# Designed miniproteins, single chains, continued (3): the designs that were tried, part 35

Each design is a single chain, and the fold is of that chain. pLDDT is the mean over its residues in the fold that is shown.

## One batch from the design tools (miniprotein)

Design m9179
Fold by ESMFold2-Fast:
Order: structure tokens, then sequence, then C-alpha cells
Structure m9179 (fold): chain A 100 residues (1-100)
């Protein structure tokens, strides 16, 4: 079993440096691949993504993604964990409101 939790600020300004973090706990006997993606909530456009990271069996990991928003709006930060067959097994999300 794998669990993940997304941490993100609720509100930021355009051009401000933003760091979003996921904390992953893999208490299972299989590796999982974990990544962070940031989407425009209205358009579904991908704004930023992390490189995928493999979390070993019985291990915990923290992933961080630092970026800037170029446009005001509401954005969704999504953490996802996939098994070795590419099946989504865990997900968490937070919204960020971006203002000028």
Amino acid sequence: MVTLTVEAPEKVKVGEEVTVTITVDNSGDQPYTVSISVYDKETGKLVARSKPVTVAPGSSATLSLTFKFEKPGTYKVVGKAYDANGNLVAEDSKEIKVEE
C-alpha cells in the first residue's frame, strides 16, 4: 500500500516562486512511481510537472517542485502514484489560487 499527501500554498501571485511538495509513504512490498503535475483548472492545461521518482518497498520519500505561474487563475496540484503495470493506485490534490 502507498499513501501520498500534497502540500501547496492556497494563494500566490503571478511571477512568485512557488514550491509544492508531496510526502509519500510506501508500506507495501512493491515499488511505486510517483510524480507531481500542475494543471490549469479551467482549461486542463499542464503548467508544470516533476520527473517521476521510484519509491522503494518499505520506504518514504518527499518530492518538491518549484516553479512560477505566468497567468492568474485557479490551478490544481496533483500527486499520483502508479504501480509497475502503470495502474493509478493513489492520488491527492490541492488547489492554488493565483492573483496578479
Scores: mean pLDDT 85

Design m9180
Fold by ESMFold2-Fast:
Structure m9180 (fold): chain A 97 residues (1-97)
Amino acid sequence: TVTVTATAGDITVELTVSDFKKEDNGTYVTRFKDAKVGDTVEFPGVLKGRAVATVTSGPAANIAVRLTVDYEKGTVTLEVRDLDSGAPAGTATASLK
């Protein structure tokens, strides 16, 4: 299991991904609509049931979440964007283990 936390302006999102495999290589996107602290969203497709994003702080917002898995580099990168504000996108990277 890998946990990555990224902050965009006042909004913090934590991503938890379990059971990483090489077939997970790629870029995945999901969105929160009018999300509140404690709300969760899952990534669709090959990560369904294994990748969950949770809002851990910030005001209610529409949030775009992008996950990039790169097995060649052994990394997973989370990008969070507050769609309601002018805050720059927040990014964070964790090592695959």
Scores: mean pLDDT 80

Design m9181
Fold by ESMFold2-Fast:
Structure m9181 (fold): chain A 85 residues (1-85)
Amino acid sequence: APSEGQRAAIAGGLAEAILENRERIRAYLEKTVGPEEAERMMAEAERRAEELRREAERALAAGVVTEEQLRAAAERARAILAEDL
């Protein structure tokens, strides 16, 4: 099972990737589910991304994760989005 630090790193990485790629994700969703559903999904995704980002920031401040782990997780999340979008 993922450790608390691993979970926080994944959460931070996903949050950064989502927030950095808002426009690309929205465009993709608009093509797949339509503009009304895309807007709803984007609002929910952005809200959750901000929560995950705050969780990762707290974990970093507490020493549960390192900056290196957060950076690596963000790079993996960006690679996944680039492959799937």
Scores: mean pLDDT 78

Design m9182
Fold by ESMFold2-Fast:
Structure m9182 (fold): chain A 93 residues (1-93)
Amino acid sequence: GKKDEILEKLRKALEDIKRAKNRDQALAGMGKMRKAIMEALKVAETKEQILKLIGLSLRVIGLEFDLERGKVSIEEVAREAEEIVEEVEKILE
């Protein structure tokens, strides 16, 4: 269903981030992840799900900003991105 398509997009974005060889590649993967979370907002069934997804979107934006400024490593971003995907999976189930 549409939720499964969103989760597939999130998992593909996570793999892009994990395979990133440089900052620009990691940022591209994070942009895809943010877009997939925005799509998840459209299939959210409760206000609580919406608020949690907004929080995760802001977390992705913060990581993108920190990565652009060299405040976090690609490896740290990959770990945080994996946790974000796990949280979206829990929210959509």
Scores: mean pLDDT 90

Design m9183
Fold by ESMFold2-Fast:
Structure m9183 (fold): chain A 87 residues (1-87)
Amino acid sequence: MSILEKMMYDRALQALKDASPEDKPTVLSKVMSEMVVMAVQFGIDPDLALEIARKVGKKILQQRPDISESDVKDALRTAEEQMRLTL
């Protein structure tokens, strides 16, 4: 597991813990988008940043039964779109 993967995962988990149940999908999408965009702006390869985000999403699904597959899919799509707009 890379340092970036752990950082993204830890921040997503903390944000989800602090969020109300109805806000969790929006919070997940926001955190993943912000982390992917920041990674690319700091010189991380865009394809690598997206691959790390996919791995983080899979771990969240395994450890958070309150998060759905559709929530993760939407968060990943939003992160990819925001990343491409940053390039």
Scores: mean pLDDT 81

Design m9184
Fold by ESMFold2-Fast:
Structure m9184 (fold): chain A 95 residues (1-95)
Amino acid sequence: MPEMAEHLREAERALDAGDLEAAKEHLRKAIELLPPDIQELMLEELENVKTLEEARLLVAQLKMYLGSQGDEELGREGQDLLAELYSEENQLPLK
């Protein structure tokens, strides 16, 4: 979904600027484009996001989801982001 990819790009720009609230708004818009079952799960994760790092993990998860739907470039970006966050934080996102 081109619109979802754009919302994820806007969320990443907000995170790079340190603006958690703007990032969460863009993530909410991306999540609203998901199927209902996935949307409910991702909205629960979004409500629990309290840090920039947690928001980056959610961006990575959404990019990996788009990769599974045929956007191989975004899927790779999501995997790379998860690898960076795992290496830095010594944590894996809960799945």
Scores: mean pLDDT 76

Design m9185
Fold by ESMFold2-Fast:
Structure m9185 (fold): chain A 86 residues (1-86)
Amino acid sequence: MLIGSDDVKLLEFEKLPDGSYKVTLENTGIYPQKATVVLDEPIKEVLDEDGNKVTNGTKTGVKVVIDGKSFTVELGPGEVRTFIIK
């Protein structure tokens, strides 16, 4: 489930054969927006499209927060990001 601004669109939400999730988000707005993705199971790690951990040192300088079954990310205006959730 996606919780956030109406400007943030869930472009892709797919469960991969290894049990991980692939999630693609787009901020279609003109301002930075926060989006929260909620799963039915605990999150162990979140990776970006390059396979790097998203906690502490995202390329945007914005903090990504993992909280049990959810992760929250801030997306800049027009930003599209893909995450792998394990």
Scores: mean pLDDT 73

Design m9186
Fold by ESMFold2-Fast:
Structure m9186 (fold): chain A 80 residues (1-80)
Amino acid sequence: SRAEELEARADALVAAYRADLAALRARGASPAEIEALARRYAARLDALLREALAAGDEETALRLARQAAALHAEHDAVLA
């Protein structure tokens, strides 16, 4: 289903973010580079959320919003 496709894309995006973040941290990337990475992935999650909302799929939209919030929390924890 479209919902399963959007959720799979979001899960893959979060996994890619975590891998990229780990790589940046391993090489001593600046806070600015980490912020830029988080913004790029947040924008992609927001695009998936907009697709879910446009389809009227409130359940998928809520799940994607929660994933976006979790990504922001992970970003904040890395910079703390």
Scores: mean pLDDT 79

Design m9187
Fold by ESMFold2-Fast:
Structure m9187 (fold): chain A 78 residues (1-78)
Amino acid sequence: EAEEVLEEVRKLMEETKDIKDQRLTNLLIAAALHAVAAIWAKEQGREDEFRDHLAGSRALLEEAKKLYEEIKKQEKEN
């Protein structure tokens, strides 16, 4: 569900708010925008656009999660 993706993005944004990485921020913003677009498309009865934006939001959120794990790993590297 697109609303669940948006909530996951919001939670991850809060979790990462002290991380100054623009790539992470950009991925989270893009994921949120796709999730919002999916919600809008579903309300308009545009099923193909809903599925496309939902898939996009999930892919971007997954990429953001992977980047966040790499950032946490690199923070311990000295």
Scores: mean pLDDT 82

Design m9188
Fold by ESMFold2-Fast:
Structure m9188 (fold): chain A 83 residues (1-83)
Amino acid sequence: SLEEYKKKIEEVFEELKKTGDNYTALQKIADILKEAYEKLTPEQVIELARYVEELVLNNDAIDINTRLIILSGVRALIEKAKA
């Protein structure tokens, strides 16, 4: 469900705050979004992608390079879901 994927994303960011491991967080987010694209409706994928964008923009634990990669990926996912 959409709520299950939102929770998985939130858990990754909570782990990031504790570990500082931006690389592992990036890999886990990419895997979660890939699975969500296969299992959710296009509308739910867009909602999840926008939710991830909001969390990334408001997260001080994420470094600038990881933030830019996630934002780029989220934008690409929204465009793919709209097609």
Scores: mean pLDDT 85

Design m9189
Fold by ESMFold2-Fast:
Order: C-alpha cells, then structure tokens, then sequence
Structure m9189 (fold): chain A 104 residues (1-104)
C-alpha cells in the first residue's frame, strides 16, 4: 500500500516535469510565431510541446491508477495535484493554439 503511494507521487512529479517542458516549448513556439520566425522552427517547437503533453497525460493516468490502491486521503491528494496539472496543460494548449493561429 505505502509503495503505491510513493509510485503515484513519483508519477505526479514526472507529469509536473513534463508539463513544465511542454510549457517551455509552447512559449518558445509562440515567441517565434509572434516575431515572424521560421515556420519550420515554430512547428518543431509545437511538436516538442506535444510530445511532453502526451508524456504528462500518460503519467497522470499512471498516478490515478496507482492511487486507486491507496488510502482515500492519498487519492484526494493525488486528484488535487492531477487537477492542477490539467490546468497547466490547458494553458499550454492555449499557447499552442495562439502559435498555430499566427501561422498562415
């Protein structure tokens, strides 16, 4: 049981790392798009953000599955962290949508 709590938390920490990397790439894509930079570079930054977003989503699924084998208190803690990460992923999605809209 305690081992599942540690594994669920590790999956959350990995998801947080992935969402931060996704944000970095999304912000760079938007910056390049706003500055009229190379369209290929913008697309590559957006693709990199997408890879990390998938990584974050997979880690969230893992954390939620592991949390099902833990206490109700730990499940609530993990769910709160999942909701915070999902808000960050939504923001990354908004940055990518804005970058895409700037591409002709």
Amino acid sequence: MKEYEQQAQQSIELAKEYVEKAREYAEEALRLAREGGDKREVIMQMASAGVYMVGAASSIVSAKNLAKKTSPEKQKEIQKQVEEILKELEEVGRLLAEAQALLD
Scores: mean pLDDT 89

Design m9190
Fold by ESMFold2-Fast:
Structure m9190 (fold): chain A 82 residues (1-82)
Amino acid sequence: SLLDELVKKLQEEIEKLRRKIGEEFNTLADKYRQLAEEAKKINPELAKAYEYMSKAYRFKGKRDEYLNKAKTILEEYQKKKE
């Protein structure tokens, strides 16, 4: 039926989107890893935030933990600047 065709196409589109998100997240993980290495020459503590951002993109299961660690580093940096 037309409905069955639409369901199948939507399922295929969901899987394509999941793959594209995964590929884009891996690219972002690599980008933030490179930024971390560059930032380490200027500010080693800020570089750790970029490292955690890279790990957050790479590791879905621990993403919130890594995002929280990156956020904490940025908040500590901001507090020390005041």
Scores: mean pLDDT 84

Design m9191
Fold by ESMFold2-Fast:
Structure m9191 (fold): chain A 81 residues (1-81)
Amino acid sequence: MKVSKETLEKLKEMLEKLNSPIKLEDGYVTREEAVKFLVEEFFLSEEEAEKLFDEADKDKDGKLDVPEFIKLLEKINPGVK
């Protein structure tokens, strides 16, 4: 899948703002890591975090690429709260 440098840098900037280390496995975020991150950093319920992950996981393979993960983060924190 296509991952641009801009997309990867945007993810890094968002993670730095949240001061939260998320681990990427071969350029993907696993379901468990994404759900844990959303619950801990955004105070979402586990059910809400899993629902957002499932909606972003178009391939239904249990992992998100970097662009899909950024899109998920933008849905829950568009920069104005």
Scores: mean pLDDT 69

Design m9192
Fold by ESMFold2-Fast:
Structure m9192 (fold): chain A 95 residues (1-95)
Amino acid sequence: SEIDALKKARKDHLAQADAAIEAGDYDAAAAHLAKYGEYRTKLLELLDNPDVDAVRDLFDKAVEKIKAGDVSGAASLLAAAEILEIGSLIDKELS
């Protein structure tokens, strides 16, 4: 399914981003994080998540932080995106 393919692509690119960060290759890490964000936001769109645009904006900012070598800044933005995704899923289940 498209959802299963996107979940696999997301997982693969996140693993590659983490490996690139450990190697100090921030350009490669940023490229993989950008793909991770693309696949993750497409998954949210398929799941009718209401905060997809806000999550996309946070991923775009995280990619720019990684390009600048600001790993902690990127991590904070990714955490904010995860909180938004979880909150939206909880609100949808409760609605």
Scores: mean pLDDT 79

Design m9193
Fold by ESMFold2-Fast:
Structure m9193 (fold): chain A 93 residues (1-93)
Amino acid sequence: MMRAYAVTDVPSTSSPKLLTATVDGPVNGPVTVWFEPSSRTGTRHPRVTVDLEPGEAASATLSADLRDSRPTVPVTAVFEGESDEEVELRLSE
């Protein structure tokens, strides 16, 4: 089982924000992508899980409420799945 991580600071907002997590590389079966609160900053934001279909490159667009007292919120995207090759995880707004 493989895990990959991407961290991006996003502007805090009172409205749900669409975030795109992209996995580059082949995967051997279903994969899961979710967003985690930053353990180092104590940021409270929703954990959202999306199952991705196996394939060459996979992307998931997730809606999250990123409202925080800070002007920017660190968001960590976590990828978990099976792969015979190295994969890269990218997180964008």
Scores: mean pLDDT 61

Design m9194
Fold by ESMFold2-Fast:
Structure m9194 (fold): chain A 75 residues (1-75)
Amino acid sequence: HHHMEQEKRDLEARIEELRKQAEFLKSKGYKAYADAILRYVEIAEKALKNGRLETARQAIDAAEEIYKLSLKKLE
């Protein structure tokens, strides 16, 4: 169970980072990208609350990919 607790903490940390990244994008005028990231963050938070670690990871991975794509537009 220790491994599951560590994975949950890692996913929670990634969610917090994504929230900060979405706020940054919104401040730069990229609201659509920020809104997309926050939609996946909400899915991930609900999945974590229900113990669905794989679903949470997939949602977080999708949000991180959106952030990566948004940075290429910012450049």
Scores: mean pLDDT 85

Design m9195
Fold by ESMFold2-Fast:
Structure m9195 (fold): chain A 73 residues (1-73)
Amino acid sequence: MEKQLEGEVYLALGLIYLSLAKQDEARGDLDNAIESYEKAIELFEKAIELGVTEAQPYLDEAKARLEELKAKK
């Protein structure tokens, strides 16, 4: 149960950073957007390692967005 709770916390934090990254991207703040997407990716990967597979589609989204933003730099 502890691992599941930890995974849920990582998923929640990842969603917060994903939201922040999207807001930064919408403002044209590419540096902050990239940093927030990288943090979201790390958090979603930790959630998946702890068994929270619901993080997978968010991880895929964050990775795709990050690749696109890096291509613009």
Scores: mean pLDDT 83

Design m9196
Fold by ESMFold2-Fast:
Structure m9196 (fold): chain A 85 residues (1-85)
Amino acid sequence: MISNVRRGVHQAGQDIQRTLGLSDDQAGTISGFVLNSLLRNNLDPSNMDSSIRQGVTQGGRAVGLSPDQQQRIFDIFRQHVSSSM
């Protein structure tokens, strides 16, 4: 389970770099916050959306992204993480 979720988060990080033109540092920061949020909620599928949203909001704020950009990033992470759980 944890290895699959880590893979999903990594793939989402690569996707946001390609799709939104984010830097390695920006994608890494967001991916780190998302993974940390998922781990804090014990990878519970019922809390997946809220965990991803918390991580994207915290990471997005840290790298100066708009709410609209944060929503697009949330959608990308949700797709990759849900397919890994």
Scores: mean pLDDT 83

Design m9197
Fold by ESMFold2-Fast:
Structure m9197 (fold): chain A 89 residues (1-89)
Amino acid sequence: TEKLKEAIELVEQSIEAAKNGDIKRAIELALRAQYLASEGLIELGKLKEQKKVVNYLMEALRALSAGDIKSALEHLEEALKVLQEALKE
């Protein structure tokens, strides 16, 4: 649960960094979030949610690297929703 809470905060911070045009910071935060989200979801036995979050964060990282901020924000927000729902149990 602590890893998922930290992953949620990191995704939220990545969204804010991307909105502010700090792409390097957004990427660094999203990579950290991916690691903690993956570990936390595996520990909870939520393998389907883990695959969804990893895919959304990978697509967000690709979009950030390409300068596609709109696509990056959409994928970061989808990852955030999956993480928030996983934490509600």
Scores: mean pLDDT 88

Design m9198
Fold by ESMFold2-Fast:
Structure m9198 (fold): chain A 70 residues (1-70)
Amino acid sequence: SKNDNLKKASEIVLEAYRKLVELKVPKEDAKKFEAEINALYEEFLAQGLTEEALEAFKAKVEALLKRLEE
């Protein structure tokens, strides 16, 4: 359901923020990643909370978080 997809997307955002804290990302970089995560979340909301939009959102957030480990 759309409500389940919204909940899952919100959980992905929270996990991403926890990862930024866990990795002790510098403040300037953390700010940029938070802005990128928020932009992706707004894009997901605009796409009507579909399963396809959720999968795309998850993949984009995962790709962004991989950049933090470099």
Scores: mean pLDDT 82

Design m9199
Fold by ESMFold2-Fast:
Structure m9199 (fold): chain A 88 residues (1-88)
Amino acid sequence: MAAERAELAERALRNVTGTAIKLLDNPEAAVKAVELGGKEMTKAFGERYRPVVDEFTKRVSKAVKEGSAEAIRRAGEEGARRAREIIA
């Protein structure tokens, strides 16, 4: 159960990251999608993940405004790493 939940959290973070990259041509839409994804992740995984989700959302939103797909990917990887640490 714990390992399965870790995998779901990591996939959710990667999906939000991928969506932000796809919407990079429209930064306002990308930021809104990231914020919505963050709210849904916190609801799905619970309050324990809120600090990681909030930090992830802020980092990805900043990267979107900078227009850097690479920075968005790095923010997603860091978020996934921290989510795994909470579950372990």
Scores: mean pLDDT 75

Design m9200
Fold by ESMFold2-Fast:
Structure m9200 (fold): chain A 74 residues (1-74)
Amino acid sequence: AAREVARRIVEQGWSPEEALAEVERAVAEGTPADVRVLIEALREAARAAKDPLVSGGYLGVADRGEYLLAKKEA
């Protein structure tokens, strides 16, 4: 699942801002499993991204997602 989502993120050219909105939506409306899949997909998308700024943005969004999930599960 995460690899397919990662390919979609890169192919659709998600901005870091769009990625953040999707993570925040998944934290608010989805399950913890949905959030974890999206975090892993963003890390895979970062490895596949050719632009270092986009790659760094995806990693930052993934870290934000982990933080939000940890706070919700605490």
Scores: mean pLDDT 81

Design m9201
Fold by ESMFold2-Fast:
Structure m9201 (fold): chain A 90 residues (1-90)
Amino acid sequence: MAQEALDEIVRKTTSAEVAVGLGMISKEEAAELVRKAILSLPVPKETAEEMARLAERSLLDESVSFDEAVKGIAEVLGKTFGVKVEAPKK
């Protein structure tokens, strides 16, 4: 389901950000791991690539917050599946 895909993306991206913060991996390695995870989701290829682009930007570009990327991903999933997808509450 679209909501489950969003929850999985949030979980994996958060784990990658923590690993970068702990000095375990680089931002570039984190972006690649998150991209591969998103592309493996059971969603259309175009949707997966757009979501991966948004998640990569939040990890590599400090001007793009993770909250902003999550909202964008929720919008992409909602448009693709024709449903309302809600970003997790803080």
Scores: mean pLDDT 75

Design m9202
Fold by ESMFold2-Fast:
Structure m9202 (fold): chain A 71 residues (1-71)
Amino acid sequence: SMSRGAALLAAAHIHAVAGDFERALELAKKAYEEGFIDPEGFRLLAERAREAGAEEIAEELEKLAEEAEKK
């Protein structure tokens, strides 16, 4: 009963935990495109990417969180 967008963001977090931040970013962008607006979820994902040293991916996820915040 989870929405498609919510499921995509959940998958993004799973991939981030596995260290696959490129896939996590793809899935997070798809969640946003599906209309799933979760600024805190995107921000948490960005923080995990930054802690892992994936700075460029963290910046893209922070932009996504900022866009979500404005909705």
Scores: mean pLDDT 85

Design m9203
Fold by ESMFold2-Fast:
Structure m9203 (fold): chain A 83 residues (1-83)
Amino acid sequence: MKELLKEAAQLAAAKYKEGVHIGDIVLEIRDWLLKQGVSEDMTSLISTALAYALLEAEAKKDFSVSFLYQLLERHLQALLAQA
């Protein structure tokens, strides 16, 4: 799981640098997670956490992989606590 989240953060950061819109990044990473064999439920939680992470990264103007990964982990943990 940790390596999967790091790879998701790396892909999201790369797509943002390529000029891909945040909403499209979320959809592309969601499709990628499903192709990696992640369950639909976990994919929905991770993609939701990624949406929050990307919005916060945009507000902070920091799209570094390390910051995105930290945000993604934090938001995912919050969502898992609600489930």
Scores: mean pLDDT 84

Design m9204
Fold by ESMFold2-Fast:
Structure m9204 (fold): chain A 63 residues (1-63)
Amino acid sequence: ARQAEIDELTAVSLEAAALYREMRARGWTPEEIRKLADEYEKQGKKLLASALRAIANEVESRA
């Protein structure tokens, strides 16, 4: 059970990192990233949505 949860979090983290790399290349703003996170949350992808919101906050703090 715990190993499966860790694997799930790792997969979500890698997906979020790949999306962030793409967003950086396209010049996305933190607000645009948050909008994408809201859409993923509506699809039931809550962990991915949380990861994207954390990334948006980090991008904003470093801008």
Scores: mean pLDDT 75

Design m9205
Fold by ESMFold2-Fast:
Structure m9205 (fold): chain A 108 residues (1-108)
Amino acid sequence: SEKEELLKRAEELARQVREFMDEIAKKYPDVKELAEELRRLVDEFTELIKKASPEVAKKMLDELERLFFELRYFIDLNKDNPEAVKAYLERFVERVRELIKKAKDEIK
């Protein structure tokens, strides 16, 4: 079903984000707390996808995938600048929090 495909997509995205955060936390110790917070946010996001309609779930997944692509792109571009890496992670965390808040409002 469409819902089963969206749940698999959410699980795969969550896995990719967790793996990326684990690697980033090893390379940039100062972002370890942000990486841990982002892992928790991704777990919350996955639980929201389970509760959402297929239409809302697809919209949430499309937006998170876009944000995660941007994060990876900018971190790769700024590999030798730990302050820039931290700033991009902070911005990504804020955007994921906003996405979760909007999703909760649509599911309520």
Scores: mean pLDDT 86

Design m9206
Fold by ESMFold2-Fast:
Formats: structure tokens, C-alpha cells, sequence
Structure m9206 (fold): chain A 85 residues (1-85)
């Protein structure tokens, strides 16, 4: 579920979310089609340490839409690049 994807993301980034923040981030992840743990895991695995730090800061600032968009953009970019090598 999208909530499980949020919990996975929060654990991997070392961020603490309230129940309300979890629901907000889950809705934004669902909007970009990253509503499973497997999809978030794939996207997150392609991020550099600097990109993970940026993602963590967006989440800490409550910028959940921007955080979800960053994950989606990285998934799309890395899917295209993986198809060539």
C-alpha cells in the first residue's frame, strides 16, 4: 500500500513522520504512481547519497509533493538509462 511505501521510505531515510504526515506523503506517492514498497525501493536504490539527502530534507520540510516528484523522475530516468546498458 502507499502507507507501507511511506513507512519503507521513512525508515531508509531515517526520518520520523506523524500519522498525518504519513497520509499526506502516501497521497502524493499515489499521485505519481509510486504506491508500492517495491516501486519506492527501486526508485530509492537509484539515488545517490546527495539525492537521498535532498529527498530527506524535502520530507522534513513537509514538501511531500516535491519529494514524490523527485522519486518519480529518478525512476523514469533510470528506467530509460538501464534500457541502453
Amino acid sequence: SAEEAVDYLAEKLGVELSEEERKKLAEELKRVGLDTVEEVEEALSTLSEEEKEELRKLIEEGKFKEAAELLFEQLVKNTILRGTK
Scores: mean pLDDT 78

Design m9207
Fold by ESMFold2-Fast:
Structure m9207 (fold): chain A 75 residues (1-75)
Amino acid sequence: MAAAFGQLARRELEEAIKEGKGVEAAERMAKSAAPISPEAARLAREAADYGRKGDDEKMLELGEEAGEVLGQALS
């Protein structure tokens, strides 16, 4: 189940990157995750930081991890 949340988060970020909104999407993910899982929020914030540096692959990797951690917190 957690892997499914990670895959959904990665797909959402991939689509946002295509629209030039990758950093915004990662920041919004962090804000949404914060009340549920501070760890997932931290990972999503790191994803946004890598996106700001132009490292889309690291942003996707950390966003997927944030989704997995969030999925674990919801179990």
Scores: mean pLDDT 83

Design m9208
Fold by ESMFold2-Fast:
Structure m9208 (fold): chain A 83 residues (1-83)
Amino acid sequence: MLEKLLEDFKRNVELAREIARKILLSMLQKALEETTDPEDRKRLEEAIERVKAGDFSAEVNEVIDLAVKAMILGKPIEEVRKE
């Protein structure tokens, strides 16, 4: 039972990361499409490259982990955040 729970957890974490990456990339791509300033466009392209490479900051990983834990444990995200 525990081995299956850990396996499901790892699988859900990877799925959450892929979903978050796609959402972040979509948001960044839309911002890039609406930006005409060359300097700002370069900064957005750098950010897109980092997210595309899977370079998640500690803050991004914390949010992903929090959401996955809330889903698995059946607790509100506020309660999981305090753990």
Scores: mean pLDDT 63

Design m9209
Fold by ESMFold2-Fast:
Structure m9209 (fold): chain A 104 residues (1-104)
Amino acid sequence: MEKVKKAKEAIDEGYKAGNLVEGIKRAFEYLGVKLKKVEQNADGLIDVEFEFEYEGKTNKLRLRNLDPETAYEVLKAFIEAVEKKEIPPGFELDLTATPAARAI
């Protein structure tokens, strides 16, 4: 699907440019997924929250306090799973990095 290819290119370009937040926004705009939140917080860590309908179920993802590399890898894996239709309907993930991970 061409939209998924553009989404992967957008997140890759954002990461390489040091502007992952804009890469995430562009990628998810191509996928038609509404972002509730995407920002780099005061600690330089990435916060992302979004939901989307898939097979008649609402899927939710919330990622908090992830370093840009980890956020990039997780979100790129999500985009690839969408391409392969490997996301189960009704999937919900809330992933928050521990204080120890933030201190690295």
Scores: mean pLDDT 73

Design m9210
Fold by ESMFold2-Fast:
Structure m9210 (fold): chain A 70 residues (1-70)
Amino acid sequence: DNFFTTVDTIIILLEREKKENPSLTDEQLRERAAKAKDQLVRQMKIAGASQEEIDEVVAYFEKKLAELLG
């Protein structure tokens, strides 16, 4: 129910993929992240989240992804 916790879980899984598959490029990880983000936004819309809540969660996702890949 906490979408910020879902973001944290997605980022942890991406970090694990990066560590377990060292041949994965940052571009490939960004593509996987983009698909996960699209799925999360879809789930938020189904759950009745406001556009403001979606924008906040997306901003948090982008911040966490930048920290992982930067």
Scores: mean pLDDT 86

Design m9211
Fold by ESMFold2-Fast:
Structure m9211 (fold): chain A 62 residues (1-62)
Amino acid sequence: TVVLKPKSVDEAVKLILKYASQPSVTKIVVEVPDESWIPKLEKAVSQARRVNPRVEIEVKVG
């Protein structure tokens, strides 16, 4: 399990793809400051799931 607290949408995209490419990573939790980030991350989440079909990705506002 990896918990990400990105400072920008671009950083979030890079970190999601970085950790999803690691076969040992089974869960990624992305903590975003604002719900407006969620649609901007949908493409990266989709790509991550194609690279690692077993990865669980959770995006939450906190």
Scores: mean pLDDT 78

Design m9212
Fold by ESMFold2-Fast:
Structure m9212 (fold): chain A 84 residues (1-84)
Amino acid sequence: MTYKFTGPNGEEVTLETEGDKTTLTIEVKKEDPKKVAEEIKKELEENGAEITSVEEKVEGDKLVITITAKYKERTLTVKITAKK
């Protein structure tokens, strides 16, 4: 299932769940995307998730940071996007 909503600072947030995989996509408007990624990584680790990968990619005028984590039998993927 896929859900879209707007975060408190105007972030466009998309939540997608498929079986044991959950993907959260956040579009950052005013914040440093690398700082947001570090905060999300810390929050995931504090809640018992294991960070398996962190990847940075430039797509046109956007920076995309993908954090993949494992929590028990589930895989969590967080995608952070920001305009350059």
Scores: mean pLDDT 74

